# Ledger of designs, part 40: designed miniproteins, single chains, continued (3)

Each design is a single chain, and the fold is of that chain. pLDDT is the mean over its residues in the fold that is shown.

## One batch from the design tools (miniprotein)

Design m9450
Fold by ESMFold2-Fast:
Formats: C-alpha cells, structure tokens, sequence
Structure m9450 (fold): chain A 63 residues (1-63)
C-alpha cells in the first residue's frame, strides 16, 4: 500500500512538472490545456501525499 501511494505520488509529480514545462513553452492556445493537466496531476499528487501521510502516521492525532 505505501509503495503504491509513493509510486502514484512520484508519477503525478513527474507529470505535473512535465506539463508545467510544456505550458511555459507552448503558445497561449495550448498553454491553458497543459496548465490544466499540470493542475490535475498536482491535485492527484497532493491526494497521494495526504493518503501516504495518513497511512504512515496511523492517525495518532485527529487534526
């Protein structure tokens, strides 16, 4: 489970970075599309990180 979450985090972080770079290098017509993909993968990476943290910490404190 932890390895799966780490892999998902790494994959989405890599894709987010890749799409962010594509957005910066693309014309305005494509910039929004790549930025949207970057944002999507950023959100998925954030979710994976939160899930990983929750699993690792065993929720010893509700905060």
Amino acid sequence: MIDDLRTRLDDHDKLRDDYTKKAKESPPSDKGRFQAFADLHQGEADRAREELDSVVSSVSSSS
Scores: mean pLDDT 78

Design m9451
Fold by ESMFold2-Fast:
Structure m9451 (fold): chain A 70 residues (1-70)
Amino acid sequence: DEGLEQVIEEYEKRLEEDPNDAEAWYNLGMAYYVAGKLEEAKKYFEKTIELDPDSEYAKEAKKVLDTINK
């Protein structure tokens, strides 16, 4: 999906400029998750939680990780 690839490229560029952008980590995790790339999705969600464990992005990432790990 071209649209999904464009979203991934955009957020990857954002992370090259700011590796602490929790929104970009979370959105990359979601993009890989919907693409069925679960191992990549897990890494991005784990990083989202690591950066700010109390954020809304971390809470949503934890829910998705629970689904992947089952």
Scores: mean pLDDT 81

Design m9452
Fold by ESMFold2-Fast:
Structure m9452 (fold): chain A 70 residues (1-70)
Amino acid sequence: MEEALAAGRLTAGKLLEGHELTPEESKLIAEALKLAAEGRFDEARKLAETLPEKVKEAVIKAIEVIEKLL
């Protein structure tokens, strides 16, 4: 669980390198990755869909990484 979450956070961080995130976006990203690490993939993806397109793409990719590790 924790290792999968760490991998997801690293993936999102790399894909969003140089992108300035709002505090609200950062909170939503953290929650989506936490949901994915808990195996709650449908809820994680629904939350990611509320994010702006570029941020959403990065978070969906991070969720895929977490899913592969669980």
Scores: mean pLDDT 81

Design m9453
Fold by ESMFold2-Fast:
Structure m9453 (fold): chain A 86 residues (1-86)
Amino acid sequence: AEETVKEAERLLEKARSLIEQARALPDTPEGRFEADVYLGLAILAATVTLIALDNDKSLDPETKERLKKEAQEVLDEAERVHAEIR
């Protein structure tokens, strides 16, 4: 439970950082390619977080739902940024 929460918070913070890095890249072919890589890594981190949360049956339900909501917000943000930089 404690390890799952800590890892989830770490992965989601890293995912948000990757999304911000993607937004900062120039609108060039190279910049768009790097942005796609960063967004893909952010999506992977959020997805891994959701899987870890679902597999930890010892988590407090309130904490689990909060972190699942945060992970979904990260996924939604990555999709939005991807649409903006295309």
Scores: mean pLDDT 83

Design m9454
Fold by ESMFold2-Fast:
Structure m9454 (fold): chain A 118 residues (1-118)
Amino acid sequence: EIKLTESGGGTFAEGGSVTLSSKISGVDVSKVDLGWYRSTDTNPLGVVASISADGSKTEYADSVKGRATISVDWSKSTLYLNLSDLKKEDTAVYYSVIEGGEDVKLPVFGEGTKVTVV
């Protein structure tokens, strides 16, 4: 059973930063593509960032490019998103996602963690 356990959400000041983490179990994270997605009032599911199974490719949404870093601690099976220069439009529920892999044909989402920017 695949499980994504998220942490790091809360209330943050505009101009501040946040680090979200997701501990992933039940799958080899070196063999799956991973991402962070978010749900806002205007977009119920938008991609924020993605990283390939080997870490060789990262992609960022234009709304966060230059402010976001996606990374994986492969030894700890933990996915991270660092987001700096927070804006009020970054207020969302953030989901860690297994986007796919050889043994994962449909995306698997975490439960979500809420970030509020004030």
Scores: mean pLDDT 86

Design m9455
Fold by ESMFold2-Fast:
Structure m9455 (fold): chain A 65 residues (1-65)
Amino acid sequence: MKLVVVYAGVSEEKAKKAAEEAAKREGLDSYEVVKAENGEAAIELALKIHQETGYAAVAVGSGNV
């Protein structure tokens, strides 16, 4: 099963590292990162991906600056 990480407000490299570590921790063989416009959009997109595909999906974004 694939892990999808939707990110906003952080670098793609940080999102990829988080996705790789989370996928390995959960025993998932693959991961994908998707950029969103902002943290709220990232949360909504992650939820939509999970509902439409059944993949594990998480949102990563900075809301505390």
Scores: mean pLDDT 75

Design m9456
Fold by ESMFold2-Fast:
Structure m9456 (fold): chain A 81 residues (1-81)
Amino acid sequence: VQVATEDPFVQNVRSQVPASANVQSLSNIAGLEGVKAALAVTDTEVKVFLTQADKDKAEEITEIVTKLVPLTTKVTVEVID
């Protein structure tokens, strides 16, 4: 069960981003194990949020996310409570 992936934060992010390739990438990123939410800050920047329990996965998730987004996109991983 991926309850954290489908929280109100993820839903709010999707309503702020125009329907585009970014929406597809965000859906894939939010579906990753340990990811609480993903946000497209700009057309060239994505933020990924992990829970404190999954902080040790930050490197692995960063590597996976960089493969899911264009090479020109900056990926930032943040650990939240």
Scores: mean pLDDT 64

Design m9457
Fold by ESMFold2-Fast:
Structure m9457 (fold): chain A 80 residues (1-80)
Amino acid sequence: SMAREKAAAYEAKAKEAEAAGDYVAAGEYYALAGVSYALAGDWEKALAYFEKAAEYYEKAGDAELAAAARAALERLRALA
């Protein structure tokens, strides 16, 4: 599906950003992978990637983005 293809592409970009030490970009791509997995119905991967996004935003020192990623986790738990 297009959503799974997008998820895989964002996951690859997140790993590239992570390897480069760009923690904001890594968090952003992990969050996009999470959204894409949620659209594909893969709730376990969606939750895992939103948790990773929060982790990398915290490493970057961006409390707002970290809080947004954690809010997405809570929303997905309520829908599952």
Scores: mean pLDDT 84

Design m9458
Fold by ESMFold2-Fast:
Formats: C-alpha cells, sequence, structure tokens
Structure m9458 (fold): chain A 91 residues (1-91)
C-alpha cells in the first residue's frame, strides 16, 4: 500500500512536469501508455495531474480524485469534485 502511494505520487509529479514543459497531447498519451505498462498506480497519478492541468486551464481547481479498477484490472481515474468531472471520451 505505501509503495502504491509513492508510485502514484511520482506519477502526479511526472504529469505536472510534462504539462509544465508544454508537452503535446500525443506525447502525453505515449508517456501514459508507457507508464501503464510499468505500473498502473504510476499511470493513475499521471492522469490525475493531466486532469488537474486541464481544469486549471478552464479556470477551475480540482482537489480530489478517486482511483478505481475495472473488470480487466485497468486503473481508471474518477474525479470526486463534481465542479470539474473528467471529460467523457469522444465517440
Amino acid sequence: MEEEKELYRKGVELGRAAVDAGVDPATLEAMFRKLQEENPYLAGGFLVAVFRAAAERAGQTVTSYRLERDADGNLVVVATDLSAPPPLPPP
């Protein structure tokens, strides 16, 4: 559990650094896929940081997220702040 928290935290920092460096969306997606291959918690933290950056760009602040695991074991990020829910994937 503690190692999972540390991996999540590293993911958040990596996501913040990438967004702050102005990394394009395609490269962010490639980074996420690589992180997901290494560790789902690391990838989850990365997604949270990207969502937070998107919310801040929209003039909103998102302070809390929840991590859930789907039937295939994939880690998904769910925003608990209803003022800035994660965008639904396009069709």
Scores: mean pLDDT 65

Design m9459
Fold by ESMFold2-Fast:
Structure m9459 (fold): chain A 55 residues (1-55)
Amino acid sequence: ATERLEVRVRAPTREEAEAQAARVIAELEAQGWRLVDEHVRRSGDTWIITLTFER
């Protein structure tokens, strides 16, 4: 069976959100997870990046 994991990163700036997402991706890929989807959204003054992984 394929495992699926969703992680949401929130930050007040796009740069901070992208930096946090990059760290999450690197950590999870080191654990055998594969990034299958990335969704960037802005809600008011907050940047939200939703990352979807499978293994």
Scores: mean pLDDT 87

Design m9460
Fold by ESMFold2-Fast:
Structure m9460 (fold): chain A 57 residues (1-57)
Amino acid sequence: MAEKVLKEGEKKVKELEDRASRLAGEGDIDGAKRLMEEAKKVREETKKKVEEILKKS
């Protein structure tokens, strides 16, 4: 189960990072910065969820 949570989180982070790169390329630096901040939050949240699952298994 931890594997699914980790994989889902990684996919979401990559999607946000890809979108941020596109916005930065278009000159939307503020939009890119917001997406990178969201990616950071997703990484932290995913790590917490994985740790909770590992505690139970």
Scores: mean pLDDT 80

Design m9461
Fold by ESMFold2-Fast:
Structure m9461 (fold): chain A 81 residues (1-81)
Amino acid sequence: MDVVIKGLVIRLKEPLSEEEAKELAKRIEETVLSVEGVVDATVQVESPDVIRVRIVAESEEAIKKAVERLRETFDAEVEEV
């Protein structure tokens, strides 16, 4: 199966506690995996205000939908890398 892999950096407006960052990372993973055509997602808390996401999807369109859903769901800056 041909898949598309996309990296994202989510920059929070305010730094979170370790516990809050873990809960947010879990919600981000669930949100991305809820998008049709997304096969897998890896979410890593890099710092209190930076979360890295790696999305594996069936198509570029699935990546776009996942990014848009993240931007709509979370009050944070989503940067594609």
Scores: mean pLDDT 82

Design m9462
Fold by ESMFold2-Fast:
Structure m9462 (fold): chain A 57 residues (1-57)
Amino acid sequence: GKKLLEEAAKYLEEGDLEKAKKLAQEAARALGEKPDESLKTGEELADYLFELKKKLE
């Protein structure tokens, strides 16, 4: 899970929201969480990655 979150964060920094969102959804599935398909902005995606990272700690 953690590696997927790190890759998603890198794509978010590069402005590739589509890849970042896809990797975040994969990380959510790996954690047994329902993927959030409603994410539209980089800020929403960054918040989502932060919450998923907390669940790995």
Scores: mean pLDDT 76

Design m9463
Fold by ESMFold2-Fast:
Structure m9463 (fold): chain A 90 residues (1-90)
Amino acid sequence: SLELLLRAIGLLLRAIGLIFEAEQILKQLTDEELKAELEEAIREVEEAKKEVLEAMKSGDEEKLEEAIERLEEAIERLEALLARARELLA
């Protein structure tokens, strides 16, 4: 569906922006536990991005829906960690 493809594209763009922000924040963090959690969350978003791109290429709507859900979950986790990191840097 066109709606599903547009949702996937929007999430991919959001993921790219969040990864960029996370990489910049990592350079400023001294908390080793939070750094490790952020690095793991970035990796999870990167893997979920790959799954979305592969599902888009396949044309399989079921795979695309599953990949979108995983990317949304990875983004939510990364956003929560970024919010925590920003509070520590404020």
Scores: mean pLDDT 88

Design m9464
Fold by ESMFold2-Fast:
Structure m9464 (fold): chain A 83 residues (1-83)
Amino acid sequence: MLEAVLDDPRSAAELAAAGDEARAEAQRRLAAGLADIVVARLREEGREDEAAALRERVEALLAAGDLDGAFALITEAMAELEA
């Protein structure tokens, strides 16, 4: 259990898709976790102002219920960091 090699987003996505409520909750948790990772990476690169701005924008989108916007913003920022 502790060392379960999961990392199968397809399986997780299929389970989340089975229930709209479960999917929405999973998307909220994913967005929050990814935002924290991106913010931490920006800070590690010395981009603290961008990290603060990203967190603020993601929090505003999540507060507005715009999960698609929040997730897109996080994914875009993460892709930029991976480039």
Scores: mean pLDDT 72

Design m9465
Fold by ESMFold2-Fast:
Structure m9465 (fold): chain A 103 residues (1-103)
Amino acid sequence: SEMEKLQEKILKTLEEIKEVAKKVLSKADYEKLEGLIEKAKEALKNKDLESLKKVLQEISEFLEKQARAFAKQGDLEKARLLILSGASLTMLIISITVLEKVS
């Protein structure tokens, strides 16, 4: 089903974001991101699409804030990696919203 495909894509995207963040973020910022990702996984498990979208938006905003900080420090590659991760989450939020309207 389209829902099952979307769930798989969400889980894969969250794992890819964790991999990038582990290489880029401080331990404290990575642990904060892990907490948000676990909240997203819990919302997904509970089929709570409203809470899922809110948590994915919080993750996206967190990554954008970190990217801006790296850019100001001249670390454009770390900034770029985090921006790309945030863009992936924005696409998932759009996909969830579209699926809610047709279901």
Scores: mean pLDDT 87

Design m9466
Fold by ESMFold2-Fast:
Structure m9466 (fold): chain A 63 residues (1-63)
Amino acid sequence: AEEYYEKGREALFAGDYERAVEYYDKAIEADPEFREAWYNRGLALALLGRDEEAAEDFALAAE
């Protein structure tokens, strides 16, 4: 989980938002309770203009 999360953060920092989403997807698959992964995937999705999907991820991150 953390391994993919860190790769997602690196991609997000580099401005590679689509790759960030892919890595956060893998982090969430490994640990669905990983709140930070849901939140940061939402952030990457919002930066891609995928606002509806981002809103769902933020809701899941907050419970």
Scores: mean pLDDT 82

Design m9467
Fold by ESMFold2-Fast:
Structure m9467 (fold): chain A 85 residues (1-85)
Amino acid sequence: MIEEAVELLQREEPEEVARGLERAAEALREMAEKSKNEEAKELYLKAAELALEAARAVREGDYRRAAELAAEADKLAREAVEIEE
């Protein structure tokens, strides 16, 4: 969860959290490539961009911004899934 990610950054290495967000972005881009719906594809791509920005924010020590960006990415990804179902 996003709230747990902020707490984890104070205990663990930020690079490991950032890598997790980068992997999430990669998965979202794959979902966009497989999508047949243009609106869902756009939402997956925007979610991937936000996940990458969150990873960058983690590396910069901006944990609040990272959590906010990750939450927005999750919201957009969920909207994309609902459109495809």
Scores: mean pLDDT 79

Design m9468
Fold by ESMFold2-Fast:
Structure m9468 (fold): chain A 65 residues (1-65)
Amino acid sequence: SMVTLRVTVPAETFDPAPFRVAAAALGGTFEQTSPTEALVTVPAASAPAVERIAAAQGGTAVQVA
């Protein structure tokens, strides 16, 4: 099953590339909604990988769907 995570990262450190690569590799989606926020949809088992990418950039990822 797929889950959607809200990613929040400070604008100065926000690099969308690793999120785009992970989403594409997993058959998911990436949508940047603001300079500090994005929605990332991935398989539920892969949510920890998205959380790690966010943490590496000084941010967080929280499941919203």
Scores: mean pLDDT 87

Design m9469
Fold by ESMFold2-Fast:
Structure m9469 (fold): chain A 59 residues (1-59)
Amino acid sequence: MSPRFEELKKLPKEEAVKRLQEEIDRIDAQMKDPSLTPEQFRELRRRRNELRAALKELE
């Protein structure tokens, strides 16, 4: 499960950014798997977009 954004707000900015980037990178790697179902791909894309939005808020 991806860390909740509210929990990340309690971390130093640099640590929160690092954790969000690591999660995004993991999701990007999973999205490269050609065996994903359309539903799994959609869920991963949605999660990635949420994490990218959280990262933008921390910039």
Scores: mean pLDDT 75

Design m9470
Fold by ESMFold2-Fast:
Structure m9470 (fold): chain A 80 residues (1-80)
Amino acid sequence: VAALEALFDRYDTNGDGYLDAAELAAFFAEHPDVATKLGYPGNSEGAARLIIADAKKHGIGDADGNLDRDSFVALLTGRL
């Protein structure tokens, strides 16, 4: 969990406290096994798009499809 928070900070390039689709795609490009474990098909961009859609469906993240730190950790740990 602490390691996931550190990863979030690494990929939050603009420092706004959210991961957008591009930053999330970069994360999955470096960690493709994570997308596979979460059951998301396709490339890093496809995985980012689907995880954002699932987060939005469960009321996680913001309306623009950005994931905050808690949303990022919750999705990677399988908590809803």
Scores: mean pLDDT 68

Design m9471
Fold by ESMFold2-Fast:
Structure m9471 (fold): chain A 80 residues (1-80)
Amino acid sequence: KGEEYEKLGEEYEKEGKYEEAAKYYEKAGGHYMAKLDLKKAVEAYKKAAEAYEKAGDKEKAEKAKKYAEEAEKLLKLVEE
């Protein structure tokens, strides 16, 4: 299901609907975090942050960046 959210995000991004794209990338990241698929969670949250920046939503972009940082810290702990 995380992959389905990513596909929806990519589709909205192709349409220039960056806020919708970011919401689906954020949902993908949350789903991957719940599954401890940390590498995919980092990638999804980074895409969400970028899409929120393109949408002009600086607050949500910053929040998504924090989620990516958190997932990356967890990933480093698992891979060490």
Scores: mean pLDDT 83

Design m9472
Fold by ESMFold2-Fast:
Structure m9472 (fold): chain A 75 residues (1-75)
Amino acid sequence: MKEKIEKQAEAAVRLTERLKKLLAEGKDDVVDNILRRIEYEGYEELAELLRKAAEENASKEEVYKKAKEILEKQY
């Protein structure tokens, strides 16, 4: 359980960095498509976090902490 949540939080950090780059390139539609898929899979709160983190240029440490908290609530 704990190891799985930590790996998913690490994946959220990597995805947020990718979303930041896509937003910088003006690819807002691609970002919306990625986040919509996450919402559709039942991770609505996580998708909201990823969007705000990418738009606000949040640190990797902050994204990891918040993603882990959200994932722990989902399980």
Scores: mean pLDDT 82

Design m9473
Fold by ESMFold2-Fast:
Structure m9473 (fold): chain A 70 residues (1-70)
Amino acid sequence: DELLKREIDKSVELVALASELTSAKNELKKAKAAGDEKKAKELEKKIEELQKRIDELSKEINELAAEIKA
């Protein structure tokens, strides 16, 4: 089933992005604790970009899941 394969592939990508987001949030906490304002701003931008990608991918997965159930 091609739809199931696409859902699985996107779910794997989502897990990878979620891990990267968690890592970036941990790095942001460390940067803020160290007073590294430049690194903190760069990490905040990365977190925003990762969150947007995760949100978009989650919508795609939900759409595929709905299509599979139909």
Scores: mean pLDDT 82

Design m9474
Fold by ESMFold2-Fast:
Structure m9474 (fold): chain A 71 residues (1-71)
Amino acid sequence: SPSAAEKRAARVEELRKILEELREKVPESPEIEKLAEELRKVLRENTNWEEEEIELAAEAAALALELEKLK
């Protein structure tokens, strides 16, 4: 079975793929950057995730939320 480190690496890789796809669909915006910063803070306060996973998850979530607004 996968170790905790292997599971984390797989999640980080998946987040990177999601983030790259979302970046192509969503226009750049200061509002997205601000939302990502707020989400990073929430994740740091409420999880034991490593900073890399927090950064990728926050950016992906911010872009996904903005993509929902654009449809």
Scores: mean pLDDT 81

Design m9475
Fold by ESMFold2-Fast:
Structure m9475 (fold): chain A 104 residues (1-104)
Amino acid sequence: SALLSSGADRKLVIAHIEKRRAATPDERAQKLLDAAIKVIENPDLSAEEVRELALEAGVPEEVAETLAELKEEGTDAFVIASILVEQASAELSAETVRDIARRG
């Protein structure tokens, strides 16, 4: 999936993810898309809350820790959500996750 547009209204971005969720029969992908929506709806989530949310969505521990570190570093909620959306399509390594965040 493409990176989410940060210039769009939050509701439009959420609606786009919800449409993808409705089209996705895979439970793992649905959980990751649900986690992405929660991150966008709650931009003030703490690093620990982001970590817990990612783990509940089935993200590997190393990747969940990387997302928490990115949140502490001030990474935008839309960037973190876009990484969760990409995880729905392919299992990304912690290194790939950091690379996406640095470019997004």
Scores: mean pLDDT 78

Design m9476
Fold by ESMFold2-Fast:
Structure m9476 (fold): chain A 62 residues (1-62)
Amino acid sequence: MKVAAIAKKDYTAKTPEELTLKKGDKVLVEEEVDEEHVLAKNVTKKEEGLVPKDILEYGFEL
């Protein structure tokens, strides 16, 4: 299920599979990968990668 979310804080990718985000970045969550991570796409940069769920706030307007 694709849902819109916003980064609650800055996050720097720790692996090549992870997405770097800044606070306020809008992402589209594509898939839940595990209990801690989702696959998300940064709407502005068009970059896709793994993001920790705990840094995302769901339910904003796109």
Scores: mean pLDDT 76

Design m9477
Fold by ESMFold2-Fast:
Structure m9477 (fold): chain A 100 residues (1-100)
Amino acid sequence: MSAEELLEEVRRRLEEILAETDEARARELAQGMTDLVVAAIRAGRLSPEDLVELVRLLREAMERETDPAKRELIDRMARRVVLEAQERGLDISPVQAVLR
């Protein structure tokens, strides 16, 4: 999967999470997406620019979500992505700017 294909899949899965009314299913979707993104970071498939776009998509989804439980799921995904990128030695400075 290319970075472009991964970002498109993330956009698609975020729309599924935003539309999901079952909390258990929303958690399953969020975990699956987190695992997919973490695997891509570990494989060196994402540039710092791809990470900025990914975190921007997650923040936009949080701003659109009105359910506090689902907002917490998306926030948890964003935090996991930033931590994994940092542990892999990627420059997260541009990502921190988006999170402000």
Scores: mean pLDDT 80

Design m9478
Fold by ESMFold2-Fast:
Structure m9478 (fold): chain A 105 residues (1-105)
Amino acid sequence: SIKEEYLERAKALAENADAEGKAIQARLEAELRGLAASEGGELLGVGVRTTTTLTAEGKPVTTTEIVFVWEQNGEFYGVRIVLNTAGEALEHEVYWSGRKMLKPK
């Protein structure tokens, strides 16, 4: 299922995270758990991984991938974001089982 795909990706990121990714994950997990609890929801999984690659010219490029899944009122949200070092989103995808997030205002 789409939910399981997001959960598997979050788990894979968490298991392969470096020290920076683990620190971001711990903070984000605490913030998301607090938010979910205030809304009557539950955080099902979160993973964060920082990756540095070299361009063809040998310049380092660092990206941070964040994946989380939370459940609320029998529905679930899957979120995946890839950020550059400036905090700009290079990729952003959101899935919501009730479809409200497919056409937000």
Scores: mean pLDDT 76

Design m9479
Fold by ESMFold2-Fast:
Structure m9479 (fold): chain A 58 residues (1-58)
Amino acid sequence: EPKLSKELEELMKEYAEKHGEATGLDKELIYKAIKEQAKTTSEEELEKKLKGLLESMS
């Protein structure tokens, strides 16, 4: 998405992949769900949430 930073896109992909591996869910579905949240949540808030979740997952 042209209005999303590359850093945010990388965080979204990393989270989707790790969460998918942990839960057995399709990472593409997780990624799409996060992308839909990005439409209703500010980029700053979404980045903060994803970083926190990734930190908890190590």
Scores: mean pLDDT 75

Design m9481
Fold by ESMFold2-Fast:
Structure m9481 (fold): chain A 111 residues (1-111)
Amino acid sequence: LEVAPFTGQNSVTVTAKAGETATASATFTPAEDATALKIVVVNRGKEPGVAEVKVYVNGELVAEVRVRSGETKVVVVDKNIAAGETVTLTVEATNLGDKEQVVGVSVLPLK
């Protein structure tokens, strides 16, 4: 599948302190119809740790992954988004360890 062109912010970075859940949101708008979403979750920390990450699109849970420090996970979900519809990306990252974790999430609309 090819990436559908979009405008706005398709990515968030959340910093979760030890034992905390951090939340962030962004919005983007595809310029062409999308039939799937590619979700990329990265734990950017090098210190040992694990984050539990939930990714919501327009309030729907589309991915739930655990990422260790330096780990990247990719999830592709079938989801129709019409051209010109605003997509709200919401990310909840729960730090299951004792060291700060930095989680990046990006969503690419696919056509």
Scores: mean pLDDT 87

Design m9482
Fold by ESMFold2-Fast:
Structure m9482 (fold): chain A 62 residues (1-62)
Amino acid sequence: MKKLARVTVGTFGSGEKEVQVLAGDLVEVLEEVDENLVKARILSTGEVVILPKSFLEVLEEL
């Protein structure tokens, strides 16, 4: 199930390109990569990044 989450810590997400992620950014969690990492889409930019689950606060299940 897709989840809406808020980034709690400003960081750089990794993927094919490094993407800046700000504290307070809203992301859609697309899939879990492993036990600690998720693939998420930043709603404001549409960029897809890999972020630690610990950096995200789940707001809503989509």
Scores: mean pLDDT 75

Design m9483
Fold by ESMFold2-Fast:
Structure m9483 (fold): chain A 57 residues (1-57)
Amino acid sequence: TSAQSRLNQAASKAIELLEKGDYEKAREVVYEEARRLGLSEEVAESVFDSLKAQVEA
């Protein structure tokens, strides 16, 4: 499975958590998967910020 596919799965989980207001768990899910894939903290932050923007106006 590609790294992008794994990040997409983590993103889906993070969106569910953000919809429930659990920002801390959502952030942990994204950052942990990014770290597992060897991506930088900056990339993890960018992904998480994009998901936050998608969920919140």
Scores: mean pLDDT 78

Design m9484
Fold by ESMFold2-Fast:
Structure m9484 (fold): chain A 96 residues (1-96)
Amino acid sequence: SMEELQKRLDSIHPLAREELDRLAAEVARYRKEHGKTDPVRAFAREVEAGIRAMGLVLASKYADSEEEVRAWIERLDAILEKNKPAIDEWIAKQKA
């Protein structure tokens, strides 16, 4: 429900919330710029953003310290950056 979502957002650590806000802005921009010309890649970026958002919520709720929240966010960033070229190549092959 929307009330449950709001309660979850209110309980998110400020560091994770800052990254969630940044992510939402990036997804909105990518959709605006590429949603009509490359809808498959735009959708893939939204899926990646959803996975990132889930990771940020987990870091916020289960990390034992602010330092650990930062470390989990940095690890999540590294994982997503490492996988981005492979995802882009896979999408390109599906379009061919």
Scores: mean pLDDT 72

Design m9485
Fold by ESMFold2-Fast:
Structure m9485 (fold): chain A 75 residues (1-75)
Amino acid sequence: MEEALELARRAAELAAQAEAARRAGDTERAEALAAEAERLLEETRELASKLSEEEQLEIIRLAQTTARETYAALA
């Protein structure tokens, strides 16, 4: 659980940074950040496959909150 939460949080942060970079016109940076976010999200999914549905929902909610907060901080 803890490892999956940490990876999900980091993936959400990178995804938000990728979106901010894309809007700023930094396409190469946005692509690199998005690729790293996808990689971490895949690792999170593998870990989450061993967890309960309730735990998986907690991970998703944390990731969504982190993405919103990170994006707001960058704007």
Scores: mean pLDDT 78

